# Designed miniproteins, single chains, part 36

Each design is a single chain, and the fold is of that chain. pLDDT is the mean over its residues in the fold that is shown.

## One batch from the design tools (miniprotein)

Design m1235
Fold by ESMFold2-Fast:
Structure m1235 (fold): chain A 86 residues (1-86)
Amino acid sequence: MQSLTWSGIAQALLVVRQLAQEGDVDMAIDVLDALIRGLRERSDLPGAEDIVAQLSQIRDLLQKGDVEGAIAGLEELEKRARELAA
C-alpha cells in the first residue's frame, strides 16, 4: 500500500460501489477492508483518519444490508477523494 494516492482511493471506492450495485456485497466488503487497512498504514496522508471513519460506517451499512445507504456514502467519499487528488 506504499503507492496509495487519493486518485487510487477514488478508483477503489468506485469499484466498491459497482460491486455493491451488482449485489456482490462480500467482495465489496473485502475491497473496502483492504482500503481501510491501507489508509491506516498511511498516516502521512492528510484527511486519512476522517476517510477511515467514514469507510468503517459504510462497511457496517454493507454488513447489515443497507446497500442504498452504503452507495450514497461511497459516492460522497469518491467526490471527496477526487477533491483531495486535485
Scores: mean pLDDT 79

Design m1236
Fold by ESMFold2-Fast:
Structure m1236 (fold): chain A 66 residues (1-66)
Amino acid sequence: LSDEEVDYINELARRAAELVKAGMPEEEVLAQVEKDLKSRGLSDEAIEEALRTVRVAIRTVREKQA
């Protein structure tokens, strides 16, 4: 991943965590993130890495609210 792709993924992870914190289901948020990453033309490997980063951010917010 390039530094620019990492910055983009981190921004998506931050937005995803905020959406989950606002009450949006994790599955719907992850589906939206995956759609956005695919539309941007990222490789399958980069998408998998990005989704891992997003899941970690969501898990952190979810656990803190539990």
Scores: mean pLDDT 77

Design m1237
Fold by ESMFold2-Fast:
Structure m1237 (fold): chain A 76 residues (1-76)
Amino acid sequence: MHEKIREALDEVEREKGPALPGYYSSTQVREALLRAGFSEEQAEKTVEIAESKGDIGGLSTYSQVLEAVEEVLKEL
């Protein structure tokens, strides 16, 4: 699971570029999660949790995305 998310984030970053070095926008995170096999609802929930952990509004680090994924998978 984590490896698929990492690969999907890398693909989205190559196509659209990073929002900031080491950060991903909510749109990039959502697209990567959908590519990794998450449902639309799971992707949206994960994005909201990841954004809540970030110091910069609308941006998440890779670690924050993984933490959000773990929280969503524990609830589902």
Scores: mean pLDDT 74

Design m1238
Fold by ESMFold2-Fast:
Structure m1238 (fold): chain A 93 residues (1-93)
Amino acid sequence: SELDKIIEETLKRVQEKMDEIRKLVSENMEKLTPEQKEEVRKIFDEGLKKINELIEKMRNAKTVEEAKKYSDEINKVLDETMKRIKEIIEKAL
């Protein structure tokens, strides 16, 4: 039950944070150059790929400790993806 709870809470956080990132990009898209738009797309795609790989590992975890490890790594990738995208947007403003 603890394992399932960690997985469920992590997946909910991923959905919420990815939606937040998509909204941030959408609201600022008109301020970005074509080069900045491509950089944001690459950062987002890279982050999404890493998150999906970590989710698969977390779902296959056999212990609570292992699931928490992948959950923490997912949170770090989400935060870093948001930070990198915000830095590009701030430079465009």
Scores: mean pLDDT 88

Design m1239
Fold by ESMFold2-Fast:
Structure m1239 (fold): chain A 99 residues (1-99)
Amino acid sequence: NMSSRREAIQEVKGRVMKEIHYRLNMNQRDTGKLVAENKRRVNEAKKLWDSGSNEIEAWRLLSYPKSLGATSAKLSVLVNQERKKVDDILKDNKEKLQE
């Protein structure tokens, strides 16, 4: 039968993380566009959390900020800010479901 939501999320997360890490390592020269895309994906993921938990798709979107592995100090600050926002959204949603 179908895997649990947790298993499905972990599989999608692993797959997306590998692909985006590879792409970001190859194309980190355009930091401005990568940051803009991260902000767009975080906003889209938040809308999914607000409208109804498509947890797999939200995780897929949220993986993009986390996979923006920063090698420069400036990019590290931006990635950490986006990662914190993502983690705060995930924590808030988890707490609401935990009730």
Scores: mean pLDDT 53

Design m1240
Fold by ESMFold2-Fast:
Structure m1240 (fold): chain A 78 residues (1-78)
Amino acid sequence: MPSPEEVTRRAFELVLALQDAQLRALETRSREDLEATRKQVDALRELVDRYGDRLPPDVLEAVRQLIRDTERLLERLE
């Protein structure tokens, strides 16, 4: 089972990957980049669902908010 530090590091990696994918999707508006962003949201959601209890509560809420904000953005772009 991953440590809280490992989960936090993984969450940070996934947040950066999501931000990079989201920036490309905003610039290109392509289906491929939108799908890449959706996959990153799904990966971050999966991490939260499995290991969210190991994140600090404020970090967990910030990650959940980022997921919600990105889902709303994807709805507007599709």
Scores: mean pLDDT 83

Design m1241
Fold by ESMFold2-Fast:
Structure m1241 (fold): chain A 84 residues (1-84)
Amino acid sequence: DPIKKLLETATKLVEAVLNNDDAAAEQYLAQLFEIASSLTKKEDIDYAIKLLEQLIKDLRQLGRDDLAARVEAFLKELKAKIAS
């Protein structure tokens, strides 16, 4: 279930950030983007977009504007792909 994996990975990313584990945060961020890029169903992609938009807000609240900017850049690319 790709949506379950996406949710689990996003949760692990936030946990890594809360624990100041930058190495784990980088790994989970990469995994999150890989999972989101693999989605083929419109409904799954729409869900991923909402999840990533919420993650951007969460990361900014945690003072990780650097990670939030990377999620935002990825989200822009993901939205462009589905608009074509």
Scores: mean pLDDT 86

Design m1242
Fold by ESMFold2-Fast:
Parts: structure tokens; sequence; C-alpha cells
Structure m1242 (fold): chain A 104 residues (1-104)
């Protein structure tokens, strides 16, 4: 599957998981998933020696982290909070890998 197809699959799963949450939480989570996926794709390209916009990537991952932290605070469903925490851990891992690749 293409990167775009993978993103569409992730967004669909996220929307189904959030169908009973406040629209604000849904919007925060969908935006965070998109930003996280863009960061993951860029990190994968960097591993292959491709040039990446490190400043733009850093901004995107930091924004994803902020959106996920807000979603955890606002979500009412414990399962949604758990999902947001899992995504937050992934975002922090991507950030750490990004810093390592930038330093190499």
Amino acid sequence: ASDEEILQGMLKVTEEFLKNEDPEVRELMLEAVRLLHEAQVAVARARNGEAVDWAGLERRIEEAIRLLEKAIELAKDPRVKEYARALLEQARAVRAEMEALKAA
C-alpha cells in the first residue's frame, strides 16, 4: 500500500474509535495522526539517506505531541485516553529517532 493509503487507513480507524467523543477531541486526534504519519514517513526517508526538512519535521512532531496531550485531557472515554497515550508514546519515539538521525 502507498503512504497515502496507509494514512487513510489510520484516519478511518481513528474516526471509528472516536465516533462517540466530542467533535473537538475527534479533530485533535485526526490532526495528530496525520502529523505523526508525516513525521514517520520523513524519518523513514532520512534513514535511506534522503534530504529532509528537519525544522519542519520538528515543528510537526511537537504539534502532534501538543494535540495528543490536549486530547488526553479532554477525552471522556478511558479507551480514547489510552489510544491517545499510545500515539503520544509513538510521537515521542519518532522525535527521539529524528534527533539521532539529525546528529548522525
Scores: mean pLDDT 84

Design m1243
Fold by ESMFold2-Fast:
Structure m1243 (fold): chain A 65 residues (1-65)
Amino acid sequence: MVGDIVRAVRDYEATTPEEVSLRKGDIAEVVGEVDEEYWEVRVVRDGVERVGRVPKSALEVVGRR
C-alpha cells in the first residue's frame, strides 16, 4: 500500500517513460496505486530519484510507514 517500503525481488527493465527500472535488491517507497498489477514507486539509484510504475510481482513489502 501507499507508504510501504518495498524491495525488488528481481531486475525489472522499464519499457516506457512512465515506468522505472529496478535491480534486484533495490529499495523503494510505494507512492501510488496504479491498478491491481502495478504500483507507482519512488526509487533512488546512482544518486538519481525516479518515480514510476513497476509490477507488484517484482516487489516485496519489507516495511510499513
Scores: mean pLDDT 78

Design m1244
Fold by ESMFold2-Fast:
Structure m1244 (fold): chain A 75 residues (1-75)
Amino acid sequence: MSRYAVVVKAKPEKIESVKDELVRLAEEHGLKIINIQVSGDIIVALLEGTESQMRKLEAALKKTEGVEEVRVIKI
């Protein structure tokens, strides 16, 4: 298991729906949510899981309505 910081830039009008979808997708892909913070149009989530689980989440987030950018940082 590794920890990852996921930084999502969302459309301002979609920030809440993108946050909800991030939580849903993380749970669907078996990732543990340690922390989630929202600042303006940016969501930062600290997640724990495998690299494979994180790659699946990243791919799903990039297809999510209202998501403009996704960055994943291994901690």
Scores: mean pLDDT 88

Design m1245
Fold by ESMFold2-Fast:
Structure m1245 (fold): chain A 59 residues (1-59)
Amino acid sequence: SKEAKELIIKRMKDAINNAPNLSDEQKAELLAELEELSKEDVLEAGAIIYKKIQEIEKA
């Protein structure tokens, strides 16, 4: 549903903005990427962004 897609996007934006080790520049880049990827597939966009956050947090 549209509401489910909007919730996923909101949750991913919150995850990016609240990530403790991401710089403001990294957050801006991930938010822009989320916006572009979400045009095609919101679930795939969420998975990609989550993986990128985890990779940065592990470094």
Scores: mean pLDDT 82

Design m1246
Fold by ESMFold2-Fast:
Structure m1246 (fold): chain A 70 residues (1-70)
Amino acid sequence: SKEEELEKYFKSLINDIIEQIKKVKDPARKKELVEQAIKFLNEMIEKYKDNPKIVETLKKGIEQLKKLAE
């Protein structure tokens, strides 16, 4: 289904974002990229709020990103 394709897309996108941010050596730049990624995922949560599997995928991504900034 289109929802399953979109869930798979976001899982792949989030994983790629996390792996790219992990490679950043500058702590200030890493924090900036984490904040930008979280903002983007929150905008996607609002856009897809009626799709619980997509929302949960995005929320999980935000929690993983928050740990990178700690």
Scores: mean pLDDT 88

Design m1247
Fold by ESMFold2-Fast:
Structure m1247 (fold): chain A 73 residues (1-73)
Amino acid sequence: MKELEEEIRELLSSLGEEPLAKKMIEKLKDYPEEVVRAFIEAVKKVLENQDPALEEELIKELEELLSKYYSRP
């Protein structure tokens, strides 16, 4: 988890979104590493599109990942 937390922090902090990084880490710290890793990949995909609504897209990706996780044991 620590390495994944640092990757999230580095990705979002490089964009000036340090408060969002902290919030995401707090939400994800209690989730399995697999879910956190999938979220990081989703963040990278959003960043490739350079979307001005980055925060909304990250929240949407997180919600979708959580829905998939709880739908499949």
Scores: mean pLDDT 63

Design m1248
Fold by ESMFold2-Fast:
Structure m1248 (fold): chain A 104 residues (1-104)
Amino acid sequence: DERAREAAEEAERAANEAALALVRESEDAARGAGRALRLIGEAESARLALERGNYGEAARAARAGARTARDLAKESPSERARRALRELARAFEELARAAEAAAR
């Protein structure tokens, strides 16, 4: 489904932006890097599931990514990081909806 593919590409773009914000705005570089890797990993998991045609797994990975992004946004002292993480959560939620629609 093209919509699911476009949603996955948007989630990956949003994950990269959130990862950069977390690394730049973190006083603890290791913590920032760990959080960034987690978000990138969730986006990659969703994309790999989508490439395999496993829309159910893609939707689950996307929902997990959205929860992680929302939790990190609550913990972030940076408005830039919070905004990027909220956009990422929204992108993951759209990916989950698109993947579920494609699964039919």
Scores: mean pLDDT 81

Design m1249
Fold by ESMFold2-Fast:
Formats: C-alpha cells, structure tokens, sequence
Structure m1249 (fold): chain A 91 residues (1-91)
C-alpha cells in the first residue's frame, strides 16, 4: 500500500492511496485531520487488481489508513499502518 499527495491549482491537495490486492476485496481509505470531518472512501477490487482511491482536501496534515476486507464476510484481509501526510498548496 502507498500514499501520496499532489498540489492542485485550486489551492487544495489530492490525497491518493494505491493498493494491489491478491484476493477480491473491498478497499477502504480513511482520512482524518484535526480541523475537518473524517472522510472514508471505498472501492471493490478483484484479485490482482490495483486500486486507486483519491480525495480532494484543503492543504493540511492528515492521518491516512487503507484497509482491505473480504466483501462477503467483512473480515480484514490486510491494512496499512496509520500514515501522516502533509499536503501543501501549489507555490
């Protein structure tokens, strides 16, 4: 699992998570900040699929985590550590 940020022309940032799953999974991206409502996104993926999840947020510091779960049972298959990302506005 990998996370990145990109500056947008709007002065916002895009947070992106990329996950490759070995088994069919429902993949969640959880994003939290001190000053904003928590955001959760999901996408279903087939075995071997690379999943890209992204969200547009104000510039700031975020805690992100990706979790893959079995779509039938909801049992966790894999998860990332909570990662701190800092997005800066375009210079």
Amino acid sequence: MSFSTAALASGQVQVTAEITVEKSAKVYLHVRSADGAPVSLFKQAEAGEKVVLNVTLPAGTYQVQAIAVDPETGIELESSSITTLTGVAAA
Scores: mean pLDDT 79

Design m1250
Fold by ESMFold2-Fast:
Order: structure tokens, then C-alpha cells, then sequence
Structure m1250 (fold): chain A 75 residues (1-75)
């Protein structure tokens, strides 16, 4: 899956729950590039707003616990 990464990053600054929540919902269908982009956005959010980053990681863990562990190890 390809996406407009620059628009997604800009939206994540305004409403991180909206853009990252959609990525969490369809995480299994994301290609490697989109998953790497997700990790980078989550790292940036962890620095700016750790509570929101924790919430997003928790939602990923509810849907895909093994993938959430891999993401957490990359943070």
C-alpha cells in the first residue's frame, strides 16, 4: 500500500489519533514502507506526546500483539 506520507505526517501533527488509528486498523495490509513510516511517526509522537503514543501502541497490541511487540522494540 502506498500513501501520501507528507500529508499523513502533517495530519499526525494536528490529529495523531486519526491518522495513526487508521494505520493501526489496517496494519496487516500495510507494506514495509508504510510500516516503517508508522514507526517513525510513533517515535515523533512519543517525543512530543507520550500518552498519545502509548494509546496508539496499545490499540495496535489489541489487534496485533506480535506486531506491536516488534514496533515497541524499534521505538
Amino acid sequence: MEMDFEAARKNAEIDPMSILGEMVRDYEHLDERAREFFVELLKELKEKDPKVAERILAELGKRYPELAKEVEEKL
Scores: mean pLDDT 73

Design m1251
Fold by ESMFold2-Fast:
Structure m1251 (fold): chain A 112 residues (1-112)
Amino acid sequence: IKEELEKLGFKLLYDNDKISVFYHEEKDVIVIIFKNYEGPFKNSILILSPNPNIDYLLELQKKLRKITNGKYSIGFAFISKEEFERIKTLAENKKVDELLKYLDELYQRLSA
């Protein structure tokens, strides 16, 4: 999955046993893979963007579903540019606990 995302133009920002965070600079998209994570996103891939490039995001979701053989639930959410930059900065600075807390808060807002 890492190699396939890199072929699609994504750069790895952060990786551990719980999550992997990828960033596409040109498309302004973050992909978060929740691997060995105990929480609402367990075995999920979350696609985040401040840009409503629906066609690109749907094609990306389709490609990720094929690459992962349906193992992961795949969703996307549009967030503000400010929220997007916060997630990117937390991942780049390896502040994983703060990132996971922020993602849990985001999940609560999107689920309400």
Scores: mean pLDDT 78

Design m1252
Fold by ESMFold2-Fast:
Structure m1252 (fold): chain A 89 residues (1-89)
Amino acid sequence: MLEEALEVAREAIELAREEGLDVLARQLEKLRELLERMLAGEEVSRLELEIEVGMLRIAYGVEKLLGEVSPELEELLERLLELVDEILA
C-alpha cells in the first residue's frame, strides 16, 4: 500500500506539473515527502498525514471546480486518496 501510494503520488505530480496545476503539484509533493519518510521507517504522526491529505483534497477540489483537472489526473488523484485512506485506517 505505502509503496503503491508513493508511485501513484509521483505519477500525479508529473501530470499535474505538465497540466500547469502548480498549487496541486505542490500539495502532492508535500504528501510524497511524508510517504517517503514513512517508507524509510521515520515517525510520521497521523495528524501530520491527515493535515496534508486535507490540504490536497482542498487543492484538488478547487481545480476540479475550475474544470482544469484531466480525466487521467482525476483517476490518479482518486486512487491516491483511496490508498492514503487505507493507510490512515
Scores: mean pLDDT 86

Design m1253
Fold by ESMFold2-Fast:
Structure m1253 (fold): chain A 87 residues (1-87)
Amino acid sequence: MPAVMTVLAVVETSAAERVAQAMKEAALATPGVVDVDTRIHQRDADTALVGTTITAETSEAAKAAAEAAKEAALATPGTLSARIVPE
């Protein structure tokens, strides 16, 4: 059953593109992922929000991809917080 999950990261503005790339690569590396859409939203001069929406063939694959994207964000310098929506 296809599933959609979203991961949100709050990042330093200078880190936004590298965090977005890391999240996208981690999600796409997960078997059963169909699509990954990553968007950067500027919040202020110092912080941005990176949202990664993952579409997968199964809820299990979507959850695995979301966890991988969250871990990749947290491992990237300049990430302040990351969470799977909802948590």
Scores: mean pLDDT 84

Design m1254
Fold by ESMFold2-Fast:
Structure m1254 (fold): chain A 75 residues (1-75)
Amino acid sequence: SAEAEELVRRAERLLAGARAALAVGQDMKSEIMIRAAEEAIRHAEEALRAAREGDLPTARKHLDLAEQAMSRAGG
């Protein structure tokens, strides 16, 4: 479905952003940023899996959790 494809794209973009945030956190030696980025990666991967399986409610939930974790990683 078009919604599933959009959630896949959102999860892929968020996963890329979370991995970039992890690299920045590691360079800065920021434990708070590292933990937040790792949490965002886990949720983005779960969202991507759910979206690919057509489980849209689960995908949306994990996208929201990943976005919240990214906010803690520095906005």
Scores: mean pLDDT 89

Design m1255
Fold by ESMFold2-Fast:
Structure m1255 (fold): chain A 58 residues (1-58)
Amino acid sequence: SAENAGRGAYTLAKAGFSAEQVGAFLAANGVSREAALAAGRHASKGDEEAAAQAAGRG
C-alpha cells in the first residue's frame, strides 16, 4: 500500500539512502509526486507515521 511505501521511505532514510533514492522508491510504489515530496520530508525528519500518512494521501 502507499502507507507501507511511506514507512519504507522512513526506513531507507534512516539507513542513509539519498533523497533521490527514497523518491525513486516512492515513485516505483505508485506514490504521486506531491505525496512523495511530503512523505520524503517527514521521513528525513524521522517521523515514520507522518511519512506513512503523507504517502497514503497520494
Scores: mean pLDDT 82

Design m1256
Fold by ESMFold2-Fast:
Structure m1256 (fold): chain A 94 residues (1-94)
Amino acid sequence: SALIEGLEAAIQRLREAIENDEDYVAVLEELIADFEKLLADPSLSEEEKALVRGIIDAYRVLREFARRMTRAAQKRLAEELIEGLERKVAELRA
């Protein structure tokens, strides 16, 4: 599934960002761009496209909040995003 592969790639990217203590705002911008590319995948159903659009919308809002966060708060946000994406992958595999 292109959707599951895209979500798993986002999880891996966030894990790498935490390990390397990267610029989390830049990582969120990268993930938004990756999800926008995923919307162009013709294998996605309309329901899957709606889900990806929801993630993009949420991540755009979170990116703006992240700009005003401490690095420690940004790391906690990244950990929460990993948990949310892992739950979504589990739901899609069920």
Scores: mean pLDDT 90

Design m1257
Fold by ESMFold2-Fast:
Structure m1257 (fold): chain A 84 residues (1-84)
Amino acid sequence: MEVEVLIRLEGTGEQVEKALPRVVEAIRETPGVLSVEVVRFRPELGVADIRVVAESREAAEEAVRRAREVAKEYGLEAGAEDIT
């Protein structure tokens, strides 16, 4: 069963701008991720939202884990919401 997750990055605009490409790449490189789409990018507000479709819950959880690890390197908080 495919799982859809929304990942939100929150921090300063500079942190979000620098981290977003790296977070997207980490998600895209996760086995079982089917699509990655930046659905919101507002560095002026310190936020970016990424929609992820994964082939399984396990793939979605691994994508979120990788996203959070990369976000943390840039001082960002990464929240995740199941929107399936």
Scores: mean pLDDT 87

Design m1258
Fold by ESMFold2-Fast:
Structure m1258 (fold): chain A 91 residues (1-91)
Amino acid sequence: MPSQEEIDARKAKVDEYAKKMKEAGAKGDEDFIRMTARIAVKYGMSVEKAIEALEIAEKRYKEQEPALPDDENLKEFMKYYLILEAAKELL
């Protein structure tokens, strides 16, 4: 079971990674960037690959968005899923 210290350390790493992505020119909504940072930290991705995964996922999300129901939780899950799939393609 992860300790509170380990949980806080992981959150800090994700926040710092998201900041590095923005400094490297990542564009998009904050939730999309933070989801990408969480996946990148988990899988040991470079910032450059994380930004590429974000761009691929955002493009795919925009293509699918008109067919999605108006459900914020489902939209958030789809963003996460598309980022994870793009990240797998780049690993």
Scores: mean pLDDT 78

Design m1259
Fold by ESMFold2-Fast:
Order: sequence, then structure tokens, then C-alpha cells
Structure m1259 (fold): chain A 92 residues (1-92)
Amino acid sequence: SNVEKMKELYELIKKSLEENKSIEEIAKKVEEIAGKEVGEKTKETLTEAKKAGFSNEFLAKLIQAQLEIAATSDPAKREEIQKKVEEEIAKL
């Protein structure tokens, strides 16, 4: 399913960030799974996040939160995860 493919991509990006892979390496791996356009979009998104001062560790946490939101159908649980992410961003 499209959801399973998205989950695979997010898990790949998260793991690569945790392993301190470069943006170029992450984008290349994403391109191999999802094609050139998605790879380029991933490179742009990660580059802008790095410019904003987000660490690889913090970006991996944000991606984990998105995976958890995607895995739940409970609106209250989605709001709880979103609030926790906003609290972590506010600490930066």
C-alpha cells in the first residue's frame, strides 16, 4: 500500500539520520526506493531543516512522531504526539 511505502521511507530516513549519514546519502537512498522526485524533495526538506538548526537526532525524533501519528486512528493520541513535538521544538 502507499501507506506502507511511506512508512518504509520515513523509517529509512530516521535510521540514516540516527547513523549520521549526510543529506546526500539519505537523498540517494530515498531516490532508490521512491524515485528521483521524492529523493530531491527529501534533500530540499532536510537541507532547510539543517539551516533552521535542527540536529540529526532531533529530525529523527520528528520523523518518529510522524510515523506514530500515521499508525494511529485515535485523534486524541495524534494531538498528544503533536503537542509533545511542539514542546520539544520550543526547547530549541
Scores: mean pLDDT 80

Design m1260
Fold by ESMFold2-Fast:
Structure m1260 (fold): chain A 81 residues (1-81)
Amino acid sequence: SKLDEAIEKIKELLEKYLKGEISEEEAINQITEILSTLSEDEQIEVLRRLSKWAEENLSEEELKKVEDLLLRAYIIAQRKK
C-alpha cells in the first residue's frame, strides 16, 4: 500500500541517518517530501507506526533522535500545505 511504501522509505532514511550516512538536514528534507505526498490522516498514521517501530527496535538515545527528527519533518510538511 501507499502507506507501507512511505513507512519503508522513511525507515531506510532513519537508519541511514543513525549510521551517519546522511545528514540530519538531508533526512528531514527527504522525509518531509514523502510526508507531503500524504493526507494529514495518512501522515498521522505513518508517524504512529514509525514511532511504534522505533520504540520496539531502537535504543533510548536513537529513539529520542528519531522522534525529534520525525516531529520536525511533520511540522515542515504541514507548513507546505
Scores: mean pLDDT 87

Design m1261
Fold by ESMFold2-Fast:
Structure m1261 (fold): chain A 102 residues (1-102)
Amino acid sequence: MEEKRKVAEEAIRAVEEAVEAGASPAEIVALIEEQARKVAEVAKDDTEVLQEATRGLVEAAARAGLSPLYTVTIASEQALAVNEENAKAVLEAGLEQVRALE
């Protein structure tokens, strides 16, 4: 449980730090893909951790000017690749965060 939450927190922090450092949109996209995959692999069946990570990644990416919808697409594709049952939960949490940012 603690390790799964830590990976989600580290994923969000990594994207936030890259945004603050002035990373390019392409670098932010690559980092989101990497971090979303890592969270999906570690969280496995923990949909709450996956949803929290997705919301944080969408928010951090939006600060870099990246499309929130595109970030949700990346996160849900990485979740689908690891465990297809989690893809819907990730998509739903991401879309809620997109609405919150509007």
Scores: mean pLDDT 81

Design m1262
Fold by ESMFold2-Fast:
Structure m1262 (fold): chain A 62 residues (1-62)
Amino acid sequence: MEVYEHQIGDTVVRITLTETELRAEITNLTPEQQPAVDRLLALAQLELERRKRALEERLEAL
């Protein structure tokens, strides 16, 4: 389980990543920061899938 907290201007994004789910809490979201927040959430989703895939590939490579 990993917890990431990012502050971008007045916007705070807290992302909790577990083995089975991704949770995001966003405070003070502004239109100016929405693209950056969307990008962070997309990267977190990709990281979850990447970790599962990388673990499988690493085990197969042993």
Scores: mean pLDDT 74

Design m1263
Fold by ESMFold2-Fast:
Structure m1263 (fold): chain A 94 residues (1-94)
Amino acid sequence: MEEAEKLEKEADEAFARGDTQKAASHYLKAGKLYYENEDYEKAARYFGKAVIYDPSNLEARKLLKEVIDKLIDKDPERALEIMGELQAEFDAAE
């Protein structure tokens, strides 16, 4: 999705500049676009990044929970892999 890819690029550029809150906002928007397109794996990754870079964002936390619940229902093994990837990103974002 061109719109989501643009938001991902803008998020990466904001993060590279140290604008973690701006990066989180763009990741949240990209996640919503993937979620609307039923790409729950990408939605989970981007909602996870939004939570990691702005842990005070309640909307991002709520959407992450909702998309993980959908992934567990569809493919619990893959959901565990994605949660592990997000935990690794959280640990790296010190």
Scores: mean pLDDT 80

Design m1264
Fold by ESMFold2-Fast:
Structure m1264 (fold): chain A 96 residues (1-96)
Amino acid sequence: SISEAVKRIAEALELEAERLEEMGASPEVVEVLRETARRVRELAEKGDLEGAIEVLDEAKARVEELETDPEVKKRALDTLENARNVVLTLKKEQES
């Protein structure tokens, strides 16, 4: 179930990347979300939830540095933060 939950997080990141691309977002923000989805999925397959949190934190830092539309930036950051909160919850449940 943890692996499936993290795969759903990766799918949510991919869906937001598609929506932002349709809104005319810069290729850089779309690529950050797609690369983050790929890496989160790979780490889920290894059971590395700590690594997934680190990847999400790095992605948030990268998006904050990008010169892009404020609405696009907010949506990308909100999606990454929601993903991070879910992974953190799963990690705490695994450690309990």
Scores: mean pLDDT 84

Design m1265
Fold by ESMFold2-Fast:
Formats: C-alpha cells, sequence, structure tokens
Structure m1265 (fold): chain A 65 residues (1-65)
C-alpha cells in the first residue's frame, strides 16, 4: 500500500468515528482530504503537510459543533 493510500484509509476510519459521534462537518473535511490523496500522487512530505492542515480544519469544525 502506498503512503497516500495508508493515510487516506486512516482518515476514512477517523471520519467514520467522528460521523458516529455527530461531528458531520469534521468527518466531511477528513473525507475530502482522503479523496484528494487517492486522486493525486503526493510525496510523503506533501502528505504530512496536508494531514496537518486537515487536522487543524477538523478540530475547528468539532469546536464549532
Amino acid sequence: MSYNEQAAEELRRRAEELRAKGYDAAAEILLKTADFLLSNDLSKEEVEELLERTEREAVRAVIAE
């Protein structure tokens, strides 16, 4: 499995957990990033930067809910 695929699967799993708890907006943010990772060939560094940005956006969405 590629690093992008592994990161996308982890994001999807976390999104399911968030959605189960009622954090739909945060879950959608994670799913959007997972789809982007699967549609684009990113370097490991680019994936890590994208994951950090996505985590910040998801946390903001959770706080707003």
Scores: mean pLDDT 81

Design m1266
Fold by ESMFold2-Fast:
Structure m1266 (fold): chain A 89 residues (1-89)
Amino acid sequence: MEELKKKLEEAAGYANSALRSPDLDLQIEGALVLIHVATLLRYAESKGLKEVAEAIRKGLDKDYPVSEETVEKARELLLEASKLFDEIL
């Protein structure tokens, strides 16, 4: 559970931060990751997984440094979190 919360918080934060990139392609890729994060947030809320939902919302409030690797890191963290989510549900 803690690993899932950490990965979702970081994925949400990195993806949201990517929207501040001057690179339009990076902004679009960050937005796509955010769509998946939003889907997981809605699902967590519907299942009463309060701690998971809180972790995602906390991540969206974070301001990470923007770099070329920001979206790649967000995508990797989201994939890892999705695998952990499948094991818990």
Scores: mean pLDDT 76

Design m1267
Fold by ESMFold2-Fast:
Structure m1267 (fold): chain A 83 residues (1-83)
Amino acid sequence: SHMAAEQARQRAEELLKKMADGDEETAKKYSRELVKWAEESTPEEQRAIADAAREFAKKYPKYRLYASAVQGKALEIARKKEA
């Protein structure tokens, strides 16, 4: 549902913010948690997670690789689920 996707986006943004506020080990931890959560989510939620990660990567170049990995994985899972 639209509401579930909105809640997923907000939760993803909160976890991504914790990556920005922490060290590299924190970034690894929360990127792994985001990927695991994406695997358990609906395609709508996966796309919301991917979109949040994409926007985060634009604002925080230091963590771009971690955010891009989350974005790519979430989109890959969503596409497989829709096919």
Scores: mean pLDDT 82

Design m1268
Fold by ESMFold2-Fast:
Structure m1268 (fold): chain A 69 residues (1-69)
Amino acid sequence: MKKVEVVLRDEAGRVVARASALVEEGETATFTVPNALSRPATATVYVDGEVAAVARVDAGSAVTLTVTA
């Protein structure tokens, strides 16, 4: 199993949401973050502590991130 962690930071670098899951190798985890974002945020995805992906998230929408371990 790999640890997948998603950290959402706003434009000021504040953590606005975090989620983590243990996922089997080659499996996909889906993270849904309830919408409370008034401004754009950056989602950083970590797999076993290593940065795997970075994505921009626009304000005003629920965030769904799909990550493969």
Scores: mean pLDDT 73

